# Ledger of designs, part 11: designed miniproteins, single chains

Each design is a single chain, and the fold is of that chain. pLDDT is the mean over its residues in the fold that is shown.

## One batch from the design tools (miniprotein)

Design m356
Fold by ESMFold2-Fast:
Structure m356 (fold): chain A 113 residues (1-113)
Amino acid sequence: SMDEKIKYYEEKLKEAKEKGDVEAEALSLLELGRLYASAGEPEKAKEYLEKALEIAKKHNLDPLIVREAKFILARIAESEGKDDEAKKLLDEAGGPLTPEEEKALEELKKKVL
């Protein structure tokens, strides 16, 4: 269920913070942002995604994390009628990830989480 997935990534986020694992922290925040966006909680989703972006940029993590977070934020902005913000975020994301890039991000998630 959605609630079980949220709990799973909340536990992964806590573990990542306790270990100082910045890659696991960023990936857990990205997945929580995605789940809350799907649950219709855009403010919570944005908080998680913006924190994932901050960590990913500070630590020069995999650019797919930054691109995916910006893509999800663009979709949230579209749903809120913020067309200029959505366009800017989509341009910065380079559009949606390709199937190959999605597979690479899923493999990174499996390796780290």
Scores: mean pLDDT 90

Design m357
Fold by ESMFold2-Fast:
Structure m357 (fold): chain A 74 residues (1-74)
Amino acid sequence: DEKIELILQAVEDGKASGLRTAISLDERLSEEDKRLALEAIEAAVAGDYERARQLLSSLSEESLERLAEIAKQL
Protein backbone atom coordinates (compact mmCIF):
# COMPACT_ATOMS: atom_id res chain seq x y z
CA ASP A 1 0.00 0.00 0.00
CA GLU A 2 1.64 3.22 -1.24
CA LYS A 3 -0.04 5.35 1.46
CA ILE A 4 1.20 3.14 4.31
CA GLU A 5 4.76 3.14 2.91
CA LEU A 6 4.65 6.95 2.50
CA ILE A 7 3.62 7.36 6.17
CA LEU A 8 6.36 4.97 7.32
CA GLN A 9 8.92 6.78 5.16
CA ALA A 10 8.02 10.05 6.93
CA VAL A 11 8.87 8.35 10.26
CA GLU A 12 12.19 7.09 8.81
CA ASP A 13 12.91 10.66 7.61
CA GLY A 14 12.66 11.89 11.24
CA LYS A 15 9.19 13.46 10.94
CA ALA A 16 7.52 11.43 13.74
CA SER A 17 7.16 14.47 16.05
CA GLY A 18 5.45 16.48 13.29
CA LEU A 19 3.16 13.53 12.51
CA ARG A 20 2.17 13.14 16.19
CA THR A 21 1.30 16.84 16.45
CA ALA A 22 -0.62 16.99 13.15
CA ILE A 23 -2.59 13.80 13.89
CA SER A 24 -3.49 14.95 17.42
CA LEU A 25 -4.81 18.29 16.08
CA ASP A 26 -6.58 16.91 12.99
CA GLU A 27 -10.35 17.51 13.02
CA ARG A 28 -11.12 14.99 10.24
CA LEU A 29 -9.77 11.86 11.94
CA SER A 30 -11.97 9.99 14.43
CA GLU A 31 -10.71 9.57 18.00
CA GLU A 32 -10.22 5.82 17.38
CA ASP A 33 -8.30 6.37 14.11
CA LYS A 34 -6.08 8.95 15.88
CA ARG A 35 -5.24 6.38 18.59
CA LEU A 36 -4.45 3.69 16.00
CA ALA A 37 -2.36 6.09 13.89
CA LEU A 38 -0.36 7.32 16.91
CA GLU A 39 0.20 3.71 18.06
CA ALA A 40 1.44 2.84 14.53
CA ILE A 41 3.88 5.78 14.57
CA GLU A 42 5.27 4.68 17.97
CA ALA A 43 5.69 1.11 16.64
CA ALA A 44 7.57 2.47 13.59
CA VAL A 45 9.77 4.70 15.80
CA ALA A 46 10.62 1.56 17.83
CA GLY A 47 11.57 -0.22 14.56
CA ASP A 48 8.54 -2.54 14.54
CA TYR A 49 7.46 -1.87 10.96
CA GLU A 50 5.35 -5.05 10.78
CA ARG A 51 3.25 -3.86 13.74
CA ALA A 52 3.03 -0.36 12.25
CA ARG A 53 1.75 -1.78 8.92
CA GLN A 54 -0.84 -3.94 10.71
CA LEU A 55 -2.15 -0.96 12.70
CA LEU A 56 -2.27 1.33 9.64
CA SER A 57 -4.04 -1.41 7.64
CA SER A 58 -6.86 -1.37 10.25
CA LEU A 59 -7.62 2.30 9.41
CA SER A 60 -10.27 3.34 6.88
CA GLU A 61 -9.06 4.28 3.39
CA GLU A 62 -10.21 7.89 4.08
CA SER A 63 -8.04 8.06 7.24
CA LEU A 64 -5.05 6.60 5.36
CA GLU A 65 -5.48 9.25 2.63
CA ARG A 66 -5.57 11.98 5.30
CA LEU A 67 -2.43 10.63 7.03
CA ALA A 68 -0.59 10.46 3.69
CA GLU A 69 -1.51 14.12 3.00
CA ILE A 70 -0.23 15.11 6.45
CA ALA A 71 3.03 13.21 5.84
CA LYS A 72 3.52 14.93 2.44
CA GLN A 73 3.04 18.41 3.98
CA LEU A 74 5.77 17.86 6.62
Scores: mean pLDDT 85

Design m358
Fold by ESMFold2-Fast:
Parts: structure tokens; C-alpha cells; sequence
Structure m358 (fold): chain A 93 residues (1-93)
């Protein structure tokens, strides 16, 4: 699945991504890509994952770490996050 930041594009989250979305109060069947990114931002804030000293999101031991397979991501490089969302969601037909 190739995911772009097109606001008309809807995705259905797979179980691990759905669990993360539920932790920020999202219980819908389908989401826009921008809604998923917003929810991930809320998850990072809720779980205090941002490290201002390195400008990274710390993922080790978190649901987002399980989704991405990474210990951390750079806040200015969204590529690993985009790839992980593509792998953990299905395009709505």
C-alpha cells in the first residue's frame, strides 16, 4: 500500500495501529492519513516520548516502537513513520 498525504485518502488501521489510536480516544473504522498522523502526535505527547535534547521521538518499549520497528525517530524525518503506517494500514476501496 502506497500512502500519500492526500486528505481524500482513507485508510483502515491494522490491529496494532488501531490499539495506538484507541489510546488517544480514536475508535473509528477508517481515518484520513492526516488524522492518523495527528493521533500519533497526540500519542507521543501523552506518553512523553519527545526528547528536546536530540529532537527525537523515543520509541523503545512503546506501541509506536512496535509499529515502526525502531528505537527512535527524528522529528524532522517522517519517512520511517510513513513506511510503518503503510505497512500497518489498508487503503479503503
Amino acid sequence: LEISQDPSLLVRPKPLLQELLEQVGETRETYSVSDVYRAIGQYAVKNKLYDPATNTILLAGTLLGQITGLDSIDVYDTTPLMDALQANSTLVE
Scores: mean pLDDT 75

Design m359
Fold by ESMFold2-Fast:
Formats: C-alpha cells, sequence, structure tokens
Structure m359 (fold): chain A 89 residues (1-89)
C-alpha cells in the first residue's frame, strides 16, 4: 500500500486591496506549483483572518480526504500552514 503525502497551505490577507490579494494569490500558486499540494488565498478585512485561514485549511483537508478515500488510496497530511498578510499602514 502506497501512502500519499498531502501538503496544504492557506494564505489570508487582512486587507482586500488588489495588491495584498495578488500577493496572497501568488504565494498560494507558487506553493501549489512547487509542492504539488493544495493552496487557497482568502481576503477579508477582519481581525479574524487566522480563523478564516484555519476554516479554509480544514475544508481543503476534508476535500482531499474524501477524494483519497474515493480512490481507495491511503494518505497522510504532511503539513498544514497558514500565512496571514497584513497591509502596512
Amino acid sequence: SQTQSIHIHTVASTNPSQQSFQQASDIAQDFSQQTGGSAIAISTPSQDAQTAAQQGSDGLAQSQQAQMQQQGKTYQISSRTNTIITTPS
């Protein structure tokens, strides 16, 4: 039985400016391309950005788990990371 390692990265911006969201999107895309893992970018003008990032991470983990189970594969989550981007004032 082969075990597949899964890498999940969530990037959240506390400022929904185009520049901050683009930076978050670039980081998420680079992670996905370099690791073959799953990543998303979230933009919210909220002090709860870490909570939003965690919820996004949990959703991705659940989706990957469901897909692996449907394919009859075993899997292991090797990393789950959250990055919060704050626009300088």
Scores: mean pLDDT 67

Design m360
Fold by ESMFold2-Fast:
Structure m360 (fold): chain A 94 residues (1-94)
Amino acid sequence: MLSNEEALKKIKELVEEKLGENPAFTSLVEQALANGATEEDLENVVIFAYSLFQEAYDKGEISEEELNEAFKEISEIYKETTGKELKLLPSKKL
């Protein structure tokens, strides 16, 4: 099982490799690592990464195949780290 810190680094590398550097995303990952890489930090980084790939696809910057591969890699990283399926919820119901 991956650590939360390893997962954050892998997702950052994936985004940078496929889409290039995004300063807002980089800042979010750095803040998550500074916070001790909590499950909530990981979930927020995953959601942001997912939205970046979706936006790139919508703009025609990546193919549908590249989008699906990125989503699969992000989902696998999340599952290997948390043991849970990725849930695209911005907040849990209290």
Scores: mean pLDDT 78

Design m361
Fold by ESMFold2-Fast:
Structure m361 (fold): chain A 74 residues (1-74)
Amino acid sequence: MELIEKALAEAKEAREKGVKEGQEYFEKGDAALGTGKALLGIGDAVDLVLRARRSLETEEEREELMRRAKELGV
């Protein structure tokens, strides 16, 4: 079940990267560009989770991945 842990860690990193890249734009008052960067990070995180789901062999593992991804806010 290490694939689930790896996918969730990579998704969390992708989301955090998007937030960090958006930080400078938010600080300059450019909420549109800041929001765009944060949304791209969320999109990357979702893509990583969905790719991992397709690589899992059992429905139980897929359900566990999706449940934990939802808890992370992905």
Scores: mean pLDDT 76

Design m362
Fold by ESMFold2-Fast:
Structure m362 (fold): chain A 84 residues (1-84)
Amino acid sequence: MEIVVVPDDATGEEAIALAKEAAARYPRVVVIAATEDTARAIERETGATGVAVGAPVPPADAAVVTAPGGLRAEAVEQARAAAV
C-alpha cells in the first residue's frame, strides 16, 4: 500500500488535491482524517473513501493521512493494518 502523509501545515485544499491524485492512480483509496466530518468532506470532494482516526478502514491500495501530528502515528498504523 502507498501511504501519503499530508504535512501538518498543509491546507484542506492540499489534502483534497493529494486525495484526488491518489484516486486517479489507484482503484481503492482511503483518506484518514482527524474527525468523521473532515473525512466525509474529503470523500465528497474526491470520491475516495473517508474514515476518521480509530474507525474501521476498508482494504485499500493507497491511503492519504491528513490527521494532525498528535494523531498521525495512529492514523498511519490504521492505514498499515488495512493494507492489501
Scores: mean pLDDT 77

Design m363
Fold by ESMFold2-Fast:
Structure m363 (fold): chain A 68 residues (1-68)
Amino acid sequence: MILDELERKAEELLKEGKSQEDIVNELARWIETLSEEERKEIAEYLGIDNLDPRTLAVAILGRVLAKK
């Protein structure tokens, strides 16, 4: 699933020592390349009604940090 790929990317960036702001920016850029349908799927899994790439990126990073 695309969400799993984005979570892996966030985990990799965290391991590289990137700041949370840098990770959010990188994830947002990646999410901007996705179709509207893919963004809706991510938003549905995260339980959010917003398709903004930055909003989705923040939610994905928060999910990854909770798993740690």
Scores: mean pLDDT 81

Design m364
Fold by ESMFold2-Fast:
Structure m364 (fold): chain A 90 residues (1-90)
Amino acid sequence: MTLSDDQTSQIVRLVRDRRYRDAVSLASSVLPTPGDDITRRVVGGFRDMGVDQTEQRLQSTVDNYQQGKVSGSVLATGAYFGGTAILQQR
């Protein structure tokens, strides 16, 4: 599925507003279903670094996307995994 500019803009807004549940929900609707092993490994890595570091990385991913350094798919992937890790620790 091709990620639309509108969907990507919504992910940016939700991450900036720290609305991680909504950001994860939107990202999961536009991404292919990730494998359980990949999900556990990536989310586990974010959990190990803690909420503050995960949140900082997610905000940096939004900055990189807005500067054209990463694709919308990278943004959506970061929002899904990083947001999920933050929600599991709150």
Scores: mean pLDDT 78

Design m365
Fold by ESMFold2-Fast:
Structure m365 (fold): chain A 97 residues (1-97)
Amino acid sequence: MEEARKIVEELERIAENEDKEALVELLSKITGVDKETIRKLIEYAEAGELPDEELLEVAIKIHVTLQKLVLEAEGKEFDEEELEKQIAAFREKVAAA
C-alpha cells in the first residue's frame, strides 16, 4: 500500500516535470519492460503515431500495471471486469485512430 502510493506520487512528479527518462526508468521498474521498448512507445505517442501490434501489447501491459497500482494506492479493490472494459475502450480508440 505505501509502496504503491509512493510510485503514484513519483509518476505525478515526473508528469509535472516532463522528465521523459525518469518516466522510462520508473515504468521499466514497475512493469519489467525494457527501457528501449518503453522509450519507443513514448516516441510513438509524442509523434501521434500508432504503435505496431507488439508495442500495443506492451502499452496495454503498462496501462494494466498502472491501473492496479493506482487502485492499490487508493485502497480500492482491483475490478477485473472494469479493467477489461478499459482495455477494450483503449483498443477501440487505437483501432479508430
Scores: mean pLDDT 72

Design m366
Fold by ESMFold2-Fast:
Structure m366 (fold): chain A 64 residues (1-64)
Amino acid sequence: MKEILEKAKKFYEAIQAGEGPTPEQIEAAKEAVKLNLADEEVKKTVEKLEHAVAAGREAARALA
């Protein structure tokens, strides 16, 4: 479970590095996080990640 959240964080770092994620990569990250919503701790992390994904999407638009 933590491995999926770690991958999502690295994805956010890649956006900040200016690599410009594709819409498919953004969708895959959302699906990976959704699989772990059974855990209360994960629910709180998902709320933070939704904010980070929204910010990353804006950054990707600026780079495209």
Scores: mean pLDDT 60

Design m367
Fold by ESMFold2-Fast:
Structure m367 (fold): chain A 93 residues (1-93)
Amino acid sequence: SMKEVQLVLGRSELAARGLEAPSDEEIERLLTELADEYFEEAQRVAPDEQELLERMRKHMEGLSPVDRLLSAMLLYAVMVALRFPVEEILRRA
């Protein structure tokens, strides 16, 4: 729905993408495409985490488009974090 997309992506982001009045079908397609993009980036960052990636893919298949996107975004964030030693992160904070 538009309300869910506004909560996830924000009004400014929707406007920047020309999505001020998208249909529900267009919204679902956008959310699915963004989820796929985040999942592909997670695979690119951590190709060695195949078991976790496959488990998450399976989990995401049962979710709404919004929850699927949020799950893919969280997966990407976790995969990026796994590539940095804690000491390097803390040193830059």
Scores: mean pLDDT 71

Design m368
Fold by ESMFold2-Fast:
Structure m368 (fold): chain A 68 residues (1-68)
Amino acid sequence: MEEAIKKAEEYLKSKGYTVISQEVIETENEIYVIAQALDEKGNRVLVELKLDKKTLEILDEKIVELPA
């Protein structure tokens, strides 16, 4: 769990996001990290990352801009 959170945070920081909060949802084969972040322009975004539970590889990324 801690390893998945750190990997998600590092990934988002590498893309220029400032992470505000993270939530983690475990399934049988996957870990979902749901983060609220600020983008490079200061817009609030919701990021959903799908990680493989065994390898912690990022399988999918979904970013939704939140209304101001």
Scores: mean pLDDT 80

Design m369
Fold by ESMFold2-Fast:
Structure m369 (fold): chain A 68 residues (1-68)
Amino acid sequence: LTEEQKRRVAEAVSKAFGVPKSKILEVIEALERDPGGPVTLRALAAELSQLSGAPAEEILEVIEEALA
């Protein structure tokens, strides 16, 4: 993810699900630091689902719309 894409995702998910932008960015950065491979949007949605309590599929939809 580019810095601009991270910003768009953080804004969209924060607005939709009430998760603080700082926490969303922290999750993205943690996934990028993981040597387990490239960050997938599905993995990001799953982590944000655990934080927000919202379904991962709804979060994934919001992420995809923010990146379009």
Scores: mean pLDDT 77

Design m370
Fold by ESMFold2-Fast:
Structure m370 (fold): chain A 73 residues (1-73)
Amino acid sequence: MEKEIEETIEKIVAEVVANLEEAQAAIDAELATLPSVSEAQRRIVEAIRNKDAEALREVLREMLEEAKRRAAE
């Protein structure tokens, strides 16, 4: 499961990073209309804006780990 989570994170990060340069203005315009409602959401937004793949990986890993923990109860 851990490896599966990491593979999912890596795939998501790779896809985001691959399109980030082109989508930067569109992302900023979209996010400007939305409030940051949660810590995780805000951290994802900041990582995308900063083009920080490592920060994005960390947030996604924490979110998936949290989801796994909740599933285990």
Scores: mean pLDDT 63

Design m371
Fold by ESMFold2-Fast:
Structure m371 (fold): chain A 92 residues (1-92)
Amino acid sequence: GLEEFRKLLELMEEKRDAPEEERERVRKELEEAIENHPLVKRWVELVRKVSTEDDEEARKELIRLIKEIYELDPEELRRLELEVAGLPLPAP
């Protein structure tokens, strides 16, 4: 599930007024969590390809992956979307 991501995003928001060094640590933990979660890592990579390269095959894979992630963990996905601007929101 995406529970670890949600906790890190909540921690990042809580640490918003913290010193930059602490904010950087939370950011690095979030980046590491993205790297270590196969579905989320693929999602982020596909979003980047769609946004920067206008890759039609990446768009098709992104739609499939969003559906898979949404069906596996819809509540955690919704929470992640609220916290991270730029990630695609799954359409019902």
Scores: mean pLDDT 62

Design m372
Fold by ESMFold2-Fast:
Structure m372 (fold): chain A 92 residues (1-92)
Amino acid sequence: TTITALTFAPVKNTLKILDLSDNTNITSIEGYAFKNLTNLEKLYLNRNSISEIPIFAFKGLTKLEILDLSNNNITGPIPPGAFDNLTSLKTL
């Protein structure tokens, strides 16, 4: 399953914690997928089947303090723009 901007369209931008861990059906993320979750502070994507992180995947998450991508199938280099503007990030 691909996470897209439309996946969270019905979710209010007041969401602070999104736990999508241990969902092995998540295989890809689109650029700008989380752009509407502007108040998100913690994003757990660990223990999925994500194979790549596109540029701008986390764009707009200026409040994000924790991003957990551990225990995925990520291969190759992460684009330098993927974490740009994560100005609040403390844990990756």
Scores: mean pLDDT 72

Design m373
Fold by ESMFold2-Fast:
Structure m373 (fold): chain A 72 residues (1-72)
Amino acid sequence: SLELEVDASMLVMALSLKLRYDPEATTEELVEYVKSLKSIRPELREAAIEAIERAESPEEAFEAVVEELRKL
């Protein structure tokens, strides 16, 4: 569970940095970004992608990912 929590934290940090340096990124671009994070577990990437695809904005997408990964 600790390794899963660390992996989840790295994914959240990566998305936070992506949005900081690309604040106009679309939800589709965030999905592609998450897909590129090959060091993150496939299961966590899949959960994040699903959360992003349900969101209507990049800000909502980030909050949705944080909420889903917090449930681990």
Scores: mean pLDDT 83

Design m374
Fold by ESMFold2-Fast:
Structure m374 (fold): chain A 88 residues (1-88)
Amino acid sequence: SAMEELKARVEAAIEKAKAVLEGVRLAIEIGKLPYTPEFQEIERLAKEAIKKAEQALATGSEKLAEEAVKLAEEAERKYKELVEPAAA
């Protein structure tokens, strides 16, 4: 159903955003990388993705679900570009 599909997409976005946040935490705390504006932006995007995802689940809003997915994908893309710049 449409609601099952929305829930699946939103849950995937939340898990992606959480993985990005954990990746940033590990890079800074374990990798001893500096907490740059780039890492701060990635965290902000991931946190906004989770917020929009939670709102989408509460309201059933397809628009909020789409926004959450896009924010989570943007956070992951920026994170990978910063930590794995040689990926072709």
Scores: mean pLDDT 86

Design m375
Fold by ESMFold2-Fast:
Structure m375 (fold): chain A 100 residues (1-100)
Amino acid sequence: SMADIERLAEIALRELEELIEALEREGMDPSFIEKVRELRERFREAFERRDYEEALRIGEETVALLNSHWSELSEEAKEEADEFGAAVAGLRAALEEHRA
């Protein structure tokens, strides 16, 4: 449903914000943090426009970026990244159900 799509996108945005805070606390590479912040801003803009297809695309791009740096993440950042990834996967499923 549209309500499920909105809820999952909102959860993903919150989890991404919490992830950035974890990356900052752990002193991760500033260039990596900046790239994640750029993706968060793009995700937020898509979410505010209710462009959930674009939000999903950006979310999946963010998951791919996090996976490429997985070994460098702290355990706290890994937990936040997993929660973000789960929300993005949920958003994909909800969008596919809505299109069917």
Scores: mean pLDDT 86

Design m376
Fold by ESMFold2-Fast:
Structure m376 (fold): chain A 61 residues (1-61)
Amino acid sequence: METIKIDTVQSNREAAGLTEEQVELLKREAERLGFKVEYEVLSAEEIKAEQAKLSAAVAAE
């Protein structure tokens, strides 16, 4: 099963250029596509990689 990781630390998400609104949209899209959502501390590069993974899945619709 595909997994999407979301950073639990707000400041890390902000450093990656994500607003809380964008994080909520990302979570909703992951849930809609059937991804398992996991929360952990991520680097800014890892946050961007998870966004790219979800965007690729949305584009495959």
Scores: mean pLDDT 71

Design m377
Fold by ESMFold2-Fast:
Structure m377 (fold): chain A 67 residues (1-67)
Amino acid sequence: SPEEIKAELEAIGIKVSDETARGLAAFAAAHPEHAPYIVPFLKRMKEEGFDAEAAAKRLAAGEEVTF
């Protein structure tokens, strides 16, 4: 759910809006093969010094994110 994704991201230090969390949940529902990798992907981006919050917003909009 959006609330679960938001809570999981906040637990690893990534803050997202309720709108972004809803978009990520919709992306996960549309791409079930990618769903289990969304949070690990954003965590890796943060660890590598990229803007994980901006990446989450882009994914929520259905945009492809490449780094």
Scores: mean pLDDT 77

Design m378
Fold by ESMFold2-Fast:
Structure m378 (fold): chain A 100 residues (1-100)
Amino acid sequence: SMEETEEKIDKLMDIVTEISAELERRFQEAVAAGDRESARQYLLAGAQAGVIEIHLSVMRKSKVPLEEFQKSMLKALENFRTVAPEELQPLIDEAIKIAE
């Protein structure tokens, strides 16, 4: 239903926002430590989280069907899981469960 889709989008937005905040914190710590490789990884993962947030906002406004939401978000989150730091995998796994 539309209500079920909206509830899933809102829950995903909350968790993706938490992931984005954690990535920003880790990026700043890596920069302060002079760890350029980790800083680059966190910055790129943060950019992907931002794209997911934009997609969620568009889907909510467009009132997409549940099946379209699920297919699109499961693909996006699985792709995100492959590039995100290991420490954030539990939050991404939680996001995938919400999208199911």
Scores: mean pLDDT 87

Design m379
Fold by ESMFold2-Fast:
Structure m379 (fold): chain A 89 residues (1-89)
Amino acid sequence: IEEILKIIEELIRYGRLALETFDEEAAEKAAEAARKLGLSEELIEAFRRAVRERDREAARAKLLEIEKEVAEKIKELAEKLAEELERKR
C-alpha cells in the first residue's frame, strides 16, 4: 500500500507543480508516476505536451482526467486489499 500511495502522492504533487510552473521536469516526474500506476500513455503525453506548450487550460483538463483515473484505481486497489486481508484471517 505505502509504495502505491507514495506513487500517487508524487503524481499529484508533481502534476500540480507542472500545472503551476510549466516545469517540464515536474511534468516528467508526474508522467513516470502515472506510468507506474498503469495510466494511459496517450493521456500522459497529452498532459506533458500541454505543460511544454504552456497551455494551462489543456494541462488542467488532462490533469483532472489523470486524477479521475487515479481515483478509480485507488478504489479497485482498496477493494482487492480488503479481500486479501479477509483471506489472511
Scores: mean pLDDT 79

Design m380
Fold by ESMFold2-Fast:
Structure m380 (fold): chain A 67 residues (1-67)
Amino acid sequence: MKVLTLRIVKEPSEAELGIMPLKVGEEIVLENPVFLGDEGILGIDAKTRQLVALRLDNVEILEEREA
């Protein structure tokens, strides 16, 4: 299973958050990430088990690993 660790570098819009509150400087771990072209990423939040969508310009990729 692919796991991606992201850091929030710009405040996401309300449309990007879904159910999950995210702040600048927070890290999120996404399971089974899917890239939406060059603009976005979808994945399952490892902590809440919810599907989340984030813009790539609002995040920094810290780590990609297989779990």
Scores: mean pLDDT 73

Design m381
Fold by ESMFold2-Fast:
Structure m381 (fold): chain A 69 residues (1-69)
Amino acid sequence: MDVARKAMGAAEEITGGDSGINAGLVAGELIRQNPNASAEELGLTVARASDAGREKGMAAGQKAYEAGK
């Protein structure tokens, strides 16, 4: 629950709010299947899944990686 909310928030921040709804859905499903996955990894996956956000996914990936360090 708490992790799902944080993952959704991280995904939305990473995508810049472009896919808030889709980000939440994907993050929730990933947490359900992989509770060990970090919120940053979930956010990166959602950013990539946004499709149009390929460049955003790369930039967000770098930023999330730095933040997760």
Scores: mean pLDDT 56

Design m382
Fold by ESMFold2-Fast:
Structure m382 (fold): chain A 81 residues (1-81)
Amino acid sequence: SAAARRGREYLLVKVLTKSEQDAKKIEDLVREAGAESMSPIAKGKEASFVFPLQDEERVRRLIEEISKYAEKIERRVIRPA
């Protein structure tokens, strides 16, 4: 039912790291967590990925892990309409 269906929402996360090694580490963590990728996850010192918001607990844990390697984290909720 459309009335009972949650909207199709994703979390777009962009991470700036201090090194390309840290960006690669974030890429590995994101892939292990099963997050969707819209392009190469890591590029230089930057990593970006998309995660479905239907599991907020998993998203929270993933962000906590990547924050160990991140200099800056930018988050935006997107709808792929």
Scores: mean pLDDT 69

Design m383
Fold by ESMFold2-Fast:
Structure m383 (fold): chain A 105 residues (1-105)
Amino acid sequence: MEEEKRKELIRKGVELLKEARELYAKDRTPEAVERALELYREGIKLIALGAGVEEELAEEVARIAEKALRDRTGVDEASIEPKVLEAMRKAAEAAEPFIKEFGEE
């Protein structure tokens, strides 16, 4: 089945999230911050796609996540459509095993 493709997308997404975190920790120049946000957005999108979320919803999830980090204001979950919250939940659940693999803490 396509489970191997799904796992590969999630693994790549989690790797990008780790790279974004490491880049932000090493260098906080405007260029490094923008690069970290790009990696973060792509990572979230890949995880959502790997979780079976439609491309349009995966892109919306990634956009909301990037905006929350960029603005540092967060996003009120009550203002997010239920279908987008469901997509975010699926992405988080799918990423959990891979986050443990890379986190080791």
Scores: mean pLDDT 75

Design m384
Fold by ESMFold2-Fast:
Structure m384 (fold): chain A 68 residues (1-68)
Amino acid sequence: SAKIEEAKKEVEELIRRAASAGASVEETRRQLAELAERFKKEGLEVKVEVAEDAAGRPIATAVEVREV
């Protein structure tokens, strides 16, 4: 659905901006939790797994979005 695509796009943009800004994995997870809470109020479940790349930058290893 369009809502699922929008949520996935916002997750990808958040991670890209966090990596560019030198944010930690912990800070990135905090921001993703806030985004997930917002989408939960709209009937979407957002689950994101975050890890560090070789340079210590946040990357998404898994992104799952579904309607509930």
Scores: mean pLDDT 85

Design m385
Fold by ESMFold2-Fast:
Structure m385 (fold): chain A 93 residues (1-93)
Amino acid sequence: MSRALQVQVLVGSMEVAFAVELVFTEDEETKEVAREALEKLAEAERLAEEGKVDEALETAKEALKFVIENSKSELLKKAAKRGLELLKEIEKE
């Protein structure tokens, strides 16, 4: 599988996870963190679709690190940490 496709699939999966939390949480701080992360992940997906794989990886990592640092939701933090692990595996080829 191509690295660009792997990034697109992973980013899409993270977008679904964060969108679910955005819909179901009532905590405004958690909604704001999820919303900002979704915007950054959408940018990463666009970069991957354009074949800018290294830029997409960096942008996705920034989004996930933002969630880890700013979210109080253990569910979002676990999803973001797992996403970062998978992104690092994609970088190693």
Scores: mean pLDDT 81

Design m386
Fold by ESMFold2-Fast:
Structure m386 (fold): chain A 68 residues (1-68)
Amino acid sequence: KTYSQEVTFPEPVPLEELEKVLADYPEVKIEQLSEKTYRLTSTDVEVLSQALLAIKGAFPGAVFGKVT
């Protein structure tokens, strides 16, 4: 099973900056949906949750949608 989570940032975040934050989570796939919105995908919900915590730490204003 694959889990997906959308993340919306208050300011535009370049893909390379997000990739740096998630360097320890290479199994998480990153898709850019807009200047401020990305979709993160993983087959492991625990890994996805850890990646989201890393993003929240680096970008406190980030808003998370539903896990699907």
Scores: mean pLDDT 80

Design m387
Fold by ESMFold2-Fast:
Structure m387 (fold): chain A 92 residues (1-92)
Amino acid sequence: GVIENPEVKKNKEVYEYLEKAKKAVEEGDLEKAAENIRLAYLEVKESKNKELIKGFVKDLENMGRYAEELGHKTLAEVFFDVAETLKKEYNL
């Protein structure tokens, strides 16, 4: 986030889960990656913040591509499915 406010702080918490998920992707740990995505997803949904949700969708799509580049096809599909679900729920 560009501006320091409560929304930016919430975004940093979501980012911490995404960083843990990214590390799990690098390690090929599907369960750990899925767990951290789930925790980030719950935080994002509970926020009701459309900008945070949009940012999270972009992060998921980027992580899905990264997982594909590393050969983790099943994990990439999990990232893309969560992103697609959010796009449909929030008309993104």
Scores: mean pLDDT 77

Design m388
Fold by ESMFold2-Fast:
Structure m388 (fold): chain A 98 residues (1-98)
Amino acid sequence: MERLRREFEESLKYALEKKLMSEEEAKLLRELVELRPELLELAAERRAPGVNLLQAVLGVAYAAILGLLPELKLSEKEKKLLEEILKGREELAAKLKA
């Protein structure tokens, strides 16, 4: 847990520094991981070699919303956080394409 949380935080800081992610999105992701630390373990376990932990966490969270992870039941609060994160990413993607 401790090592994975540190790796996750480092990945978030780099993403923020490179403007690949908004500060609001990073805050929501931190809140989600605090509520469900098991997401870090699942992301680390399921990620391909060389994939950073932040990207793996986003993939696992997205799969959970789509119902592809029946082992991981998200609460209404957790689903709302993920919806806000995805909305933020869509907004950033739209700005990059425009």
Scores: mean pLDDT 70

Design m389
Fold by ESMFold2-Fast:
Structure m389 (fold): chain A 95 residues (1-95)
Amino acid sequence: SESARAALEQAERLVKLAEEYADRTEEAGRTKGVEEAEQLYNKTKSLVDSAIFYARTAKEVDPSLEPEAEELIERAKEILERAQKALEEAKKKAE
């Protein structure tokens, strides 16, 4: 359906943007400090949560999109885990 495909495309855009913010979170954790890394992590989390929402919506409306939607959900979770680890490492270095 048009609605399901639009949701999947939105999920793809959000995953790509989340990956960019996760990369920035890792860089900020290394080069800036905890405060900047935390702000970027919070943005990454928001983008990941939105991506998962749209991917789930897509597969609920059109079950034929389930493999693509599940791949995006797994990728979104991996992106969030990377950002979480970057923030934890930044906090560890601040001590």
Scores: mean pLDDT 90

